Designed miniproteins, single chains, continued (2). Designs and how they scored, part 30

Each design is a single chain, and the fold is of that chain. pLDDT is the mean over its residues in the fold that is shown.

## One batch from the design tools (miniprotein)

Design m5024
Fold by ESMFold2-Fast:
Structure m5024 (fold): chain A 68 residues (1-68)
Amino acid sequence: SAELEELKAYAEEKVRELAEKYNLSEEQTQNLINFVLSLVEDSSKVMSKEAVKDLIDNAIKWIEKELE
């Protein structure tokens, strides 16, 4: 669906922002993208778009904390 594609694009963009900020390798960046996209696809089956976006924002904050 268009909503799923928008959420996946949003999640990938947020991971790429972290990759630039923390100078991640291409492999690390792709692995994080794959991880977050899998979370978006699975959560979208059982949660609202707003809840999935909140989950993405929280996952990105968690990832950033681990990179610090």
Scores: mean pLDDT 87

Design m5025
Fold by ESMFold2-Fast:
Structure m5025 (fold): chain A 101 residues (1-101)
Amino acid sequence: GKIKVKIKAVSIGDETKVTVEIEAESAEEAKKMAEEVSRFLKEHLGAKEVKVEIDEETGKAKVEALLSGSDAELVAKQIADFIKEKYPEAEVTVEVEKIEG
């Protein structure tokens, strides 16, 4: 597909770090998708410290967020479902990791 989204959720103790990597047709589309994902993370999942980075040359965007008291697998699924509903042509990959230490 023309749009690829990789969702990585890493559980570290009581916190979940989420990284959403977006590869779109253009930097403008990647930015729009990143802004929508950032908004979803803040308004629907209660995310804190949401950071958005956009690569203007490659049409890639990265959204990072920290969530407290969340199930990493559930969070990743909610983000994937949101993206699939809004961008049905997007190829979505989900990775969930638990780090203890």
Scores: mean pLDDT 82

Design m5026
Fold by ESMFold2-Fast:
Structure m5026 (fold): chain A 75 residues (1-75)
Amino acid sequence: MLTEEQKKEIVEEFLKRYNLPLDGRITDEEIERLKKEANIVLPRKTDKPYLTEDEIVEFYLSPEFRPYLPPRFQP
């Protein structure tokens, strides 16, 4: 099971990979940019107007992306 620190590192790696702000919320505009520029559809589990860390972690831990995570983030 991932620690809160590991979740934060996963989020930061995701943000760096897709050139997103490390200290900002990912808004609907950024989600549309990712879809248009990187062809990425992020899972939405909440009705919040921004992506939560849990939503990013779930996407990044999907089978599609799991092989690309650093060993320290593997469960």
Scores: mean pLDDT 65

Design m5027
Fold by ESMFold2-Fast:
Order: structure tokens, then C-alpha cells, then sequence
Structure m5027 (fold): chain A 53 residues (1-53)
């Protein structure tokens, strides 16, 4: 549902913010990049679901 995707988006944004507060290790930078990609995909899904209604 749209509500579940919106919550997933909020959680991803929170995880990115938490990682940005941590040391700038290669691992943390890669995790941020991966979460940003997933965030973009989640936003796309939300927009497509809103268009359907």
C-alpha cells in the first residue's frame, strides 16, 4: 500500500541520516549510496501507486 511505502521511505531517510553522523568509512559511504538508490526506487513506486488512484 502507499502508506507502507511512505513509511519505508521515512525509515530509509532516517537510516541515511544516522549513517551520515557516523565516521566516513568506505563501508558507511557505500551503505549511504545503496540506501539512496533504494530510496529513489521507493519514491518511484509511491508516485506510480498515486497515479493509479
Amino acid sequence: SIEQEERAKALLEQKIAELEKQPKTIRNQLLIDVYRIVLGATEFIIERMKEKE
Scores: mean pLDDT 81

Design m5028
Fold by ESMFold2-Fast:
Structure m5028 (fold): chain A 113 residues (1-113)
Amino acid sequence: MQVVEAEVDATDLVNEAKKAGAKRIYVQATAEPLDGARILEVSVKADGTEESTARSGTGPAFAGAAVYPDQKKVTARVRVEGPNARVRVTLEVYGDGKVIAKKEVELELEAPP
């Protein structure tokens, strides 16, 4: 089985929640297969902390992590089966239980030559 991986930066969205004065910040990443790709893992990593979810079949997968005020970088990582895959990653940043910022990215994942 060939595996491809990509990361999506959520740091700017987290900074928007911090600017809004949020006391509790939570980042959720949802990966949705576009071409029948099999999502193997979705994770959200903040400086020194990583939370991941179980592998998915051909359906969507999601993961989330709480973000602390001192954390500088937050990324979502998606691992997918196949040499070529297309996935949609939706990042939602919650501040005190409300969605403050959202970003949606379509990723074309290819194995290195």
Scores: mean pLDDT 74

Design m5029
Fold by ESMFold2-Fast:
Structure m5029 (fold): chain A 100 residues (1-100)
Amino acid sequence: RRRALIEFGTAVALLQMVLSIAKLSKEINEEAEKLLKEALDHASLALAALEAGDFETAREHLEKAKEKAEEAIKKIKDETIKKLVKKLVERMEEALEAAL
């Protein structure tokens, strides 16, 4: 549980950093930025639910985060940013499974 929380929280923090860097470099458009923000908001809610031991709510928000991240990836042209976003969502899924 403790390790899963640290791994999930780290992935959320890294996704926020990727969004900030992508905005500064202008590597993503406004629509992709909005979708990544929505994905990050849901990922943060999933983390809060996981901290509370509410695995059902955590899974629901992670599914929404994944959906928004996948929509964002379709609108991003930079292959490195696409791979980073996908990898970070996969790390969140792995952390949630480890907590169950």
Scores: mean pLDDT 84

Design m5030
Fold by ESMFold2-Fast:
Structure m5030 (fold): chain A 75 residues (1-75)
Amino acid sequence: REELEREVRRLIEELLRAASARGHSREGLDLATRAAQAVADRDYETAKEAIRRLGELAGEPELAERAIRLLEEAE
């Protein structure tokens, strides 16, 4: 569980960097912060929603889906 959550946080940071490179720094940071907090709270439904939106901003849907899959494996 803890290792899966660590990898999810790493992917959130990678998605934030990609979103920022595309000019979505503020919205990306808000979504990344929300996703990370939801993971810490084990509110995986909120985390998955935030990660999906962040993946759209980042243009990285495959990375977002990987993070979502890891959260589903954690529960």
Scores: mean pLDDT 82

Design m5031
Fold by ESMFold2-Fast:
Structure m5031 (fold): chain A 70 residues (1-70)
Amino acid sequence: SAVAVAAAEAELRREFGGAESLSREQVIDYLVSMGVPREEAEAYLREHYPEETLSVRQAAEAVVDYFLRR
């Protein structure tokens, strides 16, 4: 939902010091911090978000979509 994405974006901005973009590795590390196995987070981002860099909004969408898909 838009509310969930906005909340995730705010948390990512807090976690990464107001960064406007995040590397794939930073998004993987964030998912791992939320309890996602690293191998699963790596496979998810490789398949659905193959870019090396994501905007904070795109990263928030990736995080929310992961938990919606399970």
Scores: mean pLDDT 83

Design m5032
Fold by ESMFold2-Fast:
Structure m5032 (fold): chain A 82 residues (1-82)
Amino acid sequence: AEEEARRVLEEGLERIEREVGELLYRHGFPSLEAGREYGRDTFLGIRTGELEPVTPGGRALEEEARRRGREVFEKAREIAEA
């Protein structure tokens, strides 16, 4: 259970880094990697409220990144407890 939870967490975090990075890149981030870094920091809770000055839809993008991160953490937790 714990080994599966760790794998799901690692794979899920890598997946949402890519997905959120692509989303942010589409919304005006200068590169896919810049979007990935910002997205990762956002769903890890390191960055909040900073996206609004960057893009007109920044708050919604920030909330989407946090939602995706929460889903991955919750799924890993469920597997660990199963």
Scores: mean pLDDT 65

Design m5033
Fold by ESMFold2-Fast:
Structure m5033 (fold): chain A 88 residues (1-88)
Amino acid sequence: EAQALLDKAVELGKQAEEAAKAGDDKTANKLAGQAFLYYMKAQELAGKPLDDDMKEMALIAAKGYIAGDGEKGLAEAQKLAEERVAQL
């Protein structure tokens, strides 16, 4: 369900913040990107707007993709999101 995907996005977002606090920007951006994909999928299923925390997560993910991971980071995050959804 959409709520399970939202819960996963929030969990990944918290992990991204912890990585950022530890100074691991690469891991933080990767986790934020994964959280963004779960957020997008949940929003598609729910058809409703999400919290400000999810908006902030989306901005962090976009920054990470532009700054370093680009197309490769997006493709990897999408693959992981698809694999996780298939296991639900």
Scores: mean pLDDT 61

Design m5034
Fold by ESMFold2-Fast:
Structure m5034 (fold): chain A 97 residues (1-97)
Amino acid sequence: MAFERARELLAQGKLGPVLAGLSLRYIGLEVDRELGEPVDPRLLEALGLAAEGVKAYSAGKYEEAAALLREAARLAATVPGSEELAELLRAIADAIE
């Protein structure tokens, strides 16, 4: 599924598309929240941290990016059904360093 494809892209060194996918997921949850859809606030917080990590990476702040992505992974791991997201976020942080 989507996380399997993201991990395959990461293994191919295609970090850009994976980071873009994280930003799009965060935007999607913000849109769902505005439309009144039920959104887990911890999942929104985790993807918000991931989006900040993507910004840090784009600014060349790799240590900050990795730290933000690891914190995002920690929060995602506390959300039932987000285990694959948490694993992906850790893998991205490891790939940045």
Scores: mean pLDDT 81

Design m5035
Fold by ESMFold2-Fast:
Structure m5035 (fold): chain A 77 residues (1-77)
Amino acid sequence: MEKFKEEAIKEVTRELEKMGLSKEKAEKVARKAVEMILEGKSPKEVVEELEKMGLSREEAIEAVLIASATVTRIESQ
């Protein structure tokens, strides 16, 4: 489980950096989104938490979509 979580965080971090987030911010956002998704939090709760971290609503929604897709793909392997 921990290995899959760290792999998901790395992949989400890379995608968020492509969106223009700094490496440090992208890593913190990726970790929070992946952890909340694995805890079974709703997409709405994850978006709200990411907005508290300074993301716009649009950035938060995109980050949640990337994190959800990444977690689902890695868990299926």
Scores: mean pLDDT 82

Design m5036
Fold by ESMFold2-Fast:
Structure m5036 (fold): chain A 90 residues (1-90)
Amino acid sequence: SKNEEYAKGFEEYKEKLLKLMKEKKVPEELIERLEEAIDKAIEKIKNGELSDEEIKELADLLNLIAVKIEQNDFEGAEEKIKEMEEIIEK
């Protein structure tokens, strides 16, 4: 299904992003928060609880988080993780 494809995309991106965060020595608390947020997003996608628009917004936020981590802007990454958490907790 379309939702299964989206969930797989998020699972693959999660693995890549967590590796990046560990390599950049991001604080463990922030890594745990992002992992939890991605896992909740995947669960909601699989259950059909997110619209296509919300899934796109979450994907864009994940990409922006990766950019912030690459720039060593961990405060900016935390702000984007918070935005992701707010979408997931609706």
Scores: mean pLDDT 87

Design m5037
Fold by ESMFold2-Fast:
Structure m5037 (fold): chain A 85 residues (1-85)
Amino acid sequence: SLDKLRKKIKEWEKEGLITKEQAEKLMELIDKNPQIAQMVFGMIDAYLKKYGKAAAKEITEKAIDLGEISLKILEMEKKRKEKEK
C-alpha cells in the first residue's frame, strides 16, 4: 500500500539512510505517480539489501532520477497522443 511506502521512506530518513530532501522527493513521486513511486521504492529496497548502508544515499539519488525521467517520458507520450487527435 502507499501508506506502507510513506512509512518506510520516513524510517529510512530517521535511520540516516537517505536525506530529508530525498525523502521529500520520494513523497512527491508517490503523489504524482504511485506506480513509478513503487518501482523506485522497489529498486532502492533491492539495492540497499545487496550493497548495504554505505551506498544508500547514492542508490536513492539514482533511483529518484530514474523515476523523474520515467515521469517526463510519460508526460511526453501524453502530449504526443493529444497532438495525434
Scores: mean pLDDT 79

Design m5038
Fold by ESMFold2-Fast:
Structure m5038 (fold): chain A 73 residues (1-73)
Amino acid sequence: SFEELLARIRALLDQYVAALAKDPNDFATLRAILAQIQALIRELVARYGDDAAAMAELEALVREFEARAAAVL
């Protein structure tokens, strides 16, 4: 479902921010998590790209992620 995909993306974003805060130079770990996030975002867009409310929720999550990542650098 949309909610399950969004929850999985959020969990990976939380993992990415935690990994970045622990070691910002662990590029292998950061890239691996980011690749998983990108794959799930592509799946969500493929299934729900025509749903304006779903896309607004994804956009809000991406903006939250950018703010959280910036705060730990």
Scores: mean pLDDT 85

Design m5039
Fold by ESMFold2-Fast:
Structure m5039 (fold): chain A 85 residues (1-85)
Amino acid sequence: TVTLTVVLPDGSTATLVIRKVNGKYVAEASGPGGSGSGEGDDGTEGAGEAMSKVAAGLDGSATGDGIAAVRNGVDGGVVTLLAAD
């Protein structure tokens, strides 16, 4: 299980939890934009889907960059999402 604090486009934070269940990686995210979940063959796929849902609840502008930042931060434990505005 990996727990990350993700900085969202509005400067708030979300909590992202990644765990392995039955050979799949499952991610759950919660923050001021709402909550989301995702799964994939690796932890970054599930985390990206969950974080896209939380980021979309704010301004949505960082969805692509947010997914990339989550992938880069999964092993590092800290991720920053960038917004276009």
Scores: mean pLDDT 57

Design m5040
Fold by ESMFold2-Fast:
Structure m5040 (fold): chain A 68 residues (1-68)
Amino acid sequence: MELSAEEVREIIERETGVVPSERVAETLANLINSGWSEEEVAKFLETVLGLSPEAARRVARALVEAAK
């Protein structure tokens, strides 16, 4: 199933309390739908949203699972 930008925003907000911008959410949705791994998504979250490694790994797993 294709993950939407809105679903990405909701998952990140639920897990971290941070609301990502629409552009960041759209980029993440596209990357995940293109087959990015949990590790690649976690690194993106660390560099773009400034999440800790622990939070980034938790969020990345939730996003990848939601895309299945």
Scores: mean pLDDT 82

Design m5041
Fold by ESMFold2-Fast:
Structure m5041 (fold): chain A 79 residues (1-79)
Amino acid sequence: MSEEEVRAAIAAARSLAELEELFPHLSRAFYEHYGSLEGTKLALQSLPVEVREKMDELLREGKSWDDVARVAAQYYEES
């Protein structure tokens, strides 16, 4: 999917389950951290698609949230 299609799908999602269809591990982790669907959507939309995909992959591989957050922080520091 293109970045625009992914962002539109995140915005259109009405449940955590719909977000988990896009990024199953990352959406769950954000929901556990922010405690709300809207907080999860905002967190997902704040990241480029490549960063979201990398974070979801690392969580799928069993990496800690600290390891995953480090990847996101590195992209923000280089931007």
Scores: mean pLDDT 77

Design m5042
Fold by ESMFold2-Fast:
Parts: sequence; C-alpha cells; structure tokens
Structure m5042 (fold): chain A 94 residues (1-94)
Amino acid sequence: MEEEEKELEDMKKMLEIAKELIERLEEALKKGDLEAAREALKWFFEKLQTELKMSAPTAEQLKAWEENLTLENLRELLERLKKELKELEKMLEE
C-alpha cells in the first residue's frame, strides 16, 4: 500500500540520518569534543524536522540536553543509538 511505501522511505531516511549521527558522535567521543557532539545533535534534530517532518525539540529541551552532556553520557547515548540502528535495519529487512 502507498502508506507502507512512504513509511519504508521515511525509515530509510531515518537510517541514513542515524548512521551520520553515530559517525559524528563517534568522532566527537574519540576527540573528547563535546562541542562537536552538541553540533551533531543539533544537526540530527534539524534533519528530523526537515526530512521527516518530526516535531523539533524546544529550545529549552535542547539547552537541558547540552547542559547535561558529558563524555560518559555521550558514550551511553552512542551505545543506545547503535542498538536502535540495528533494530531499524532489521525492520527494513523484514
């Protein structure tokens, strides 16, 4: 059905965006660069809004995330994102 085709295309877009986010966050973590990690997250939310028409986080939510971002939290986030990416890839394989 057309709705299922659109949903599959949106999942593919999410997969590409998620892969790019993971790559950017891994580079930031390797360098210990929290500013690069914050920029990667801002880029990710902007892409979700523009490409997938998802609701953007509020400026308040983004600020809270930025203020609480540490190298430990970044490592944990990266691990979670990698798990979610594998699940998304499995769904695309059907």
Scores: mean pLDDT 73

Design m5043
Fold by ESMFold2-Fast:
Structure m5043 (fold): chain A 82 residues (1-82)
Amino acid sequence: MDREALEERLRKIEEWVRAEVAAHPDDPEFILDLTRAGLLVAARLAEELGIALGEAGQRALALAREHLDERVEELIKRLEEL
């Protein structure tokens, strides 16, 4: 995967996230889980591109992993299918 492929993938993710946020306007817990899932998927995409995560990125990933539940895993699966 190259930069152009990543940009296209991020565009699809942004479109899906925007739709999900619009569908759940009063569910802050869902938005938080969606954010955690997005961070984990972004980290996997960076790894596929051979991009090393900086210290801040690694810390954010670790925090997201500590709060990994079934909903977050389901959201990761949906994001990875995009």
Scores: mean pLDDT 74

Design m5044
Fold by ESMFold2-Fast:
Structure m5044 (fold): chain A 113 residues (1-113)
Amino acid sequence: MTPLEKLREIADELIKKLEEAGADPQTIEAFRQTFDALLAEAERTGNIKEVAERFADILEAMANYYKKQGKKEIAKVLYEGAIKVYRLLYEHTGDPEAKERIEKFEKKLKELE
């Protein structure tokens, strides 16, 4: 599987899990549109790293927002999504920064328990 195909799979899985966690239809549609736009940009530019990093940053910001709103299950899904994106980057780049971001998100998941 190419990195772009893996990002698409992560986005599809994330949408499904957000639906299962009880995210509202408007939120689901907004995420779908955002993910489609980012994936289209990656296809056009070939800059998978930049798109994946922006994807993960959006997931982190939204997870932090839902955590503050007491929507822990939605926040958990979003942090898990960010971890999958950074794991993909680490597998393809070997960048230690990606590994550090994974560890930070795993810590944030523990804080939701």
Scores: mean pLDDT 83

Design m5045
Fold by ESMFold2-Fast:
Structure m5045 (fold): chain A 98 residues (1-98)
Amino acid sequence: SVAILPEEERERRIEELVKEFEEKKGPAAAREVRAQLEIQYLGAEAYANKDERRVALIEEIARAIEAGREALLRVAERAEAAGDERLAALARELAEAQ
């Protein structure tokens, strides 16, 4: 979801979707879905806060998902260099799912 949700509601929805994916496709797929949902939430917050640097990093992660593991690792390094440890961790988690 790209909507800004209260933390409690966001956590509940992520937990429901992660559980469904774990049951149907296993724990690796569940971890990937969780990372994607967290990135969508962070993207919505970055847009609301006009955090142009974070928006750019999230858009790079979206493109890197299509390009594959090495592209995701490069974006993770850029996020870490920018001090965004959370986005760096999420990009690495998506790379591990490739």
Scores: mean pLDDT 79

Design m5046
Fold by ESMFold2-Fast:
Structure m5046 (fold): chain A 70 residues (1-70)
Amino acid sequence: GEEEFRRAEDEALAALLEVLERGSEAQKKQAIELATQTGREARELVEQGRVEEAARLMREAAKQLRDIAA
């Protein structure tokens, strides 16, 4: 529910900040584009009451952001 979503959001934000601090210009662009798209989709899901799907989407984004940072 809400706690799962909040935790997934925090993990995605931490991964994004890692790319923004240490990444190349290309990696930063990819990370910002991914975060922007995921944020829009997650907000739509939350507005529909689909909080668990939003949490899953955020966890997938966090993994992709960590892969960009690697």
Scores: mean pLDDT 84

Design m5047
Fold by ESMFold2-Fast:
Structure m5047 (fold): chain A 80 residues (1-80)
Amino acid sequence: GAATRDPSKETQMEALLLTLLEAGNGRVSKKELIDAAEKYYGLSRSTASKLLKKFEKEGLLKISKDGIVSLDEKNIKVKK
């Protein structure tokens, strides 16, 4: 599907990411984050995955080989 500029969805996903990372000592599983996004914001699995991939490309977060999502601390200071 076409990429849609939706700041509300991006803001929701970012807020959820920060909340779950704080609860998880700086890490959260990709599955857990996607499931929470669906539960709290009604985001589809595909949409949540797309937003996470976008955030990873922007350097806001990183995803490990095991599917663990964490903040990329070096890029938090740059805030792009």
Scores: mean pLDDT 71

Design m5048
Fold by ESMFold2-Fast:
Structure m5048 (fold): chain A 60 residues (1-60)
Amino acid sequence: GEADAEAAARGARALALALGLDEESAQVKGNTGREAALAGASPAEGAFIGAAAGVQHAGR
């Protein structure tokens, strides 16, 4: 659901920032977490999937 997607996005972003990634990378990981939750992952699973997604180059 929508609330689960937002929770996954927030979790993925928070994890990325806590690991020292920049805000642009954290946004990308948040979006991936949201998509995972919308595809049926739990909020926690979505957050982990988003945070673990491949590294994107910031400032491309």
Scores: mean pLDDT 74

Design m5049
Fold by ESMFold2-Fast:
Structure m5049 (fold): chain A 66 residues (1-66)
Amino acid sequence: SAVEEVRRRVEEVKARMETLSADERKALLIEFHREVLEVMATLSDAERAEVQGLLAELNAHARALL
C-alpha cells in the first residue's frame, strides 16, 4: 500500500539523516515532505492520519540529532 511505502521511506530517511550534516538533513526533509504531500492527495482520511503520525516520528528523530 501507499502507507506501507511511506513507512519504508521514513525508515530509510531516518537512517540516512544520522550520516548527514544539519543543512543536508534540512534539504532531505524538505524533499521528502514534498514527495509525501503528492502521495497524501491520493489517500483516505484514515491513511492521511497514519502518514501524519509517521512524519511526526521523522520530525522527532530529526530534532534528536541536534
Scores: mean pLDDT 82

Design m5050
Fold by ESMFold2-Fast:
Structure m5050 (fold): chain A 85 residues (1-85)
Amino acid sequence: SEELEELKRRVVEVGGKMLKWLIDNAKLTEENQRLFDEFVRVLKEAVNAKTIEELKQAVDRMIELAKKMNLPDEIIKELEEIRNA
């Protein structure tokens, strides 16, 4: 559906912002490396979602990861807007 593809596009845009922030700010610890690997996996799940509900489930996990890695509130709010669309 056009709605699903638009939401996927928004997730990829925010995912790119998350990745850029992590490269610029995250310390390379074992914990952060595991969280980064989980983030990449969840982003792939979002891109491959077949329904809006599956996409929103992946976005919820992205929000949890963003909070655990202390990403800016602006990025978290953008993810929450996608979840609530």
Scores: mean pLDDT 86

Design m5051
Fold by ESMFold2-Fast:
Structure m5051 (fold): chain A 103 residues (1-103)
Amino acid sequence: PPPYDAEREKALFEGYRRFVEFLRRLRAERGREATDRLLARHREAARRGTSPELRAAWEALLDLIRDDAPQEEIDAAIEAVAKATTNEDLENYGRALYELLKA
């Protein structure tokens, strides 16, 4: 089992929270279709570049963001994603997302 790192988890939580805030702003400024399109690309990147554990937690978070769930539910999902994220997941996910965003 991977060692628990509270400072790393906090940094990841803050990063994921900023991403959720970005998506909420995008939805307010550009509408649901633009946000759903970006969420679909992030979901595809997760399928290509994350562990099954992280992918399940990440897809659950994306569903909550899509459905504009209460902040408490989103914060709990962000915590789960942060705990499930490995350094390998970050590298592989970032590469997959970058490839999907090209064109």
Scores: mean pLDDT 76

Design m5052
Fold by ESMFold2-Fast:
Structure m5052 (fold): chain A 86 residues (1-86)
Amino acid sequence: MELSEEELEELFEEALKKYDKDNDGKLDYLEAMDFAIDYLKSQGLDTVPSDLIDMIAESDVDGDGVLDFEEFRILVRKLQEVVKES
């Protein structure tokens, strides 16, 4: 259920291909939100957490408004905890 570093890298590349409309190699908050919602649905969750945007903001460690790979990793780990708690 917890993703390895290699699995996280593959997931990030998949997310960039699907959600990165600007092709800048990072996810903005709207792209990260779309990813997170689709990810949670793929794990069998019918609803998303009300604090999902706060989870994204907490993952944006440098506060630049986009998620690079390291920040994406933090977000995915938070989403995995949501799946475990459901």
Scores: mean pLDDT 77

Design m5053
Fold by ESMFold2-Fast:
Structure m5053 (fold): chain A 90 residues (1-90)
Amino acid sequence: SMEEFEKARERAKERVLAALDQLIAEYEKYHNVKISDEERQEIRDEALRALDEIFENLKKLGGFTDAGLERAVRLVVARAKNLIAEKIKK
């Protein structure tokens, strides 16, 4: 149902944001640097945009599975790791 789809989308967003907060904190600690609030927001916005694009594609395909949702979250988080690393190096 659309309600189940939207609940899955919101849970995926929560999971992505929580994972990003942990990754940013680990990268900051490991490299002894701070990512600015603006850069942090850019990372979050890009990750959520990528997640929304994946969900719109899943909707067009007529459905999703729990495994597919898990893969979507992992893919978005993995892509965000590269962006976090680039922000730290600049």
Scores: mean pLDDT 78

Design m5054
Fold by ESMFold2-Fast:
Structure m5054 (fold): chain A 61 residues (1-61)
Amino acid sequence: AKAMDDETLEAARETIRKALEEGLSRESAIIQGLMTVRELKGDISMEHYRAVLALLEEVEA
């Protein structure tokens, strides 16, 4: 199944980046990223959750 489009992926990545820059924990950054996905897609699947975890690791690299 298609996890996220490029627009949602970019928005979630930016949300995670900003959360970490503001000094929020990794857990809070994940929650913020998931909230962005929910706002754009209307629901959150396990695939969306895994994508957000991957984005967190990408932003930290």
Scores: mean pLDDT 78

Design m5055
Fold by ESMFold2-Fast:
Structure m5055 (fold): chain A 81 residues (1-81)
Amino acid sequence: SMEDRVDQAIAEVQRLINEAMQLLDQGDFDKATQLLNQALQLAEDTLRWLRDNDAPPSLIMRVEMTLGVIQLVNSVMKLLA
């Protein structure tokens, strides 16, 4: 279902963010940035797919909120670099 695809995408984004945070703790800013960019691309691709398939506004909003979180994490990381 569309819900299952969104749940899987959000779970993968969370996994990528968690791995990026571990890499930051280890001082690997470059690899952490690459994982956050992967999370951003996954969220953007999921959002595009939902819009192309006339998904319910509630699912679109969930992915948009997830994009907002990734963007916030990227902004904070840039301030620390």
Scores: mean pLDDT 88

Design m5056
Fold by ESMFold2-Fast:
Structure m5056 (fold): chain A 95 residues (1-95)
Amino acid sequence: SAADIQAKLQAQQDQTQQNQKQGEQYKHLAQLNVASLEVMDSSLGQRAQAQLNQALAQADSLSKDVQGTQQATQLLQDTANALQQEVDNLRQQLL
């Protein structure tokens, strides 16, 4: 009984830590993509920074439990990927 409860709590903590680590990686990627946009176009960089700030605030609000940290990680991944596509599209236009 007590051992089963401890095992479940440990699994939830491990999953939360993994989700947070992935979220931090996607946050870092999104920050790099914002910086890339800002160097290429200052107004796009400013808009991208505002978008990232909103996504970070939403991710923080979601991160109350395991499911919330999964949703937060997905939001940050989607944000990083969208900004990466904008970087790639802008680079292609500048070539």
Scores: mean pLDDT 88

Design m5057
Fold by ESMFold2-Fast:
Structure m5057 (fold): chain A 93 residues (1-93)
Amino acid sequence: MKIFAPKTSNIEELKKYFPNAEIILFDGNDLGKVIKELRGKKVAVFGTHPALTASLKTYLESLGIEVKFSGTIEEMKERYEEFDAIILADPIL
């Protein structure tokens, strides 16, 4: 499974907590490429800030991406392997 995280995310901490995931960093200029990889996949949105998580979910849905779940980082730690792809709304840690 893949985790798409903002470029400012701590990649070593992400690898520590999500060792079975492929971690892919992105910035705003790369977002279009990330969106293409999310199409047709079981996608979830996670983050530390509810408003940013909700905004990203709404944005993805406006582009025709079906978001199966959205939640907290604690929920992500328990459930991340249930999804084909995860996108983080904000940098974690």
Scores: mean pLDDT 81

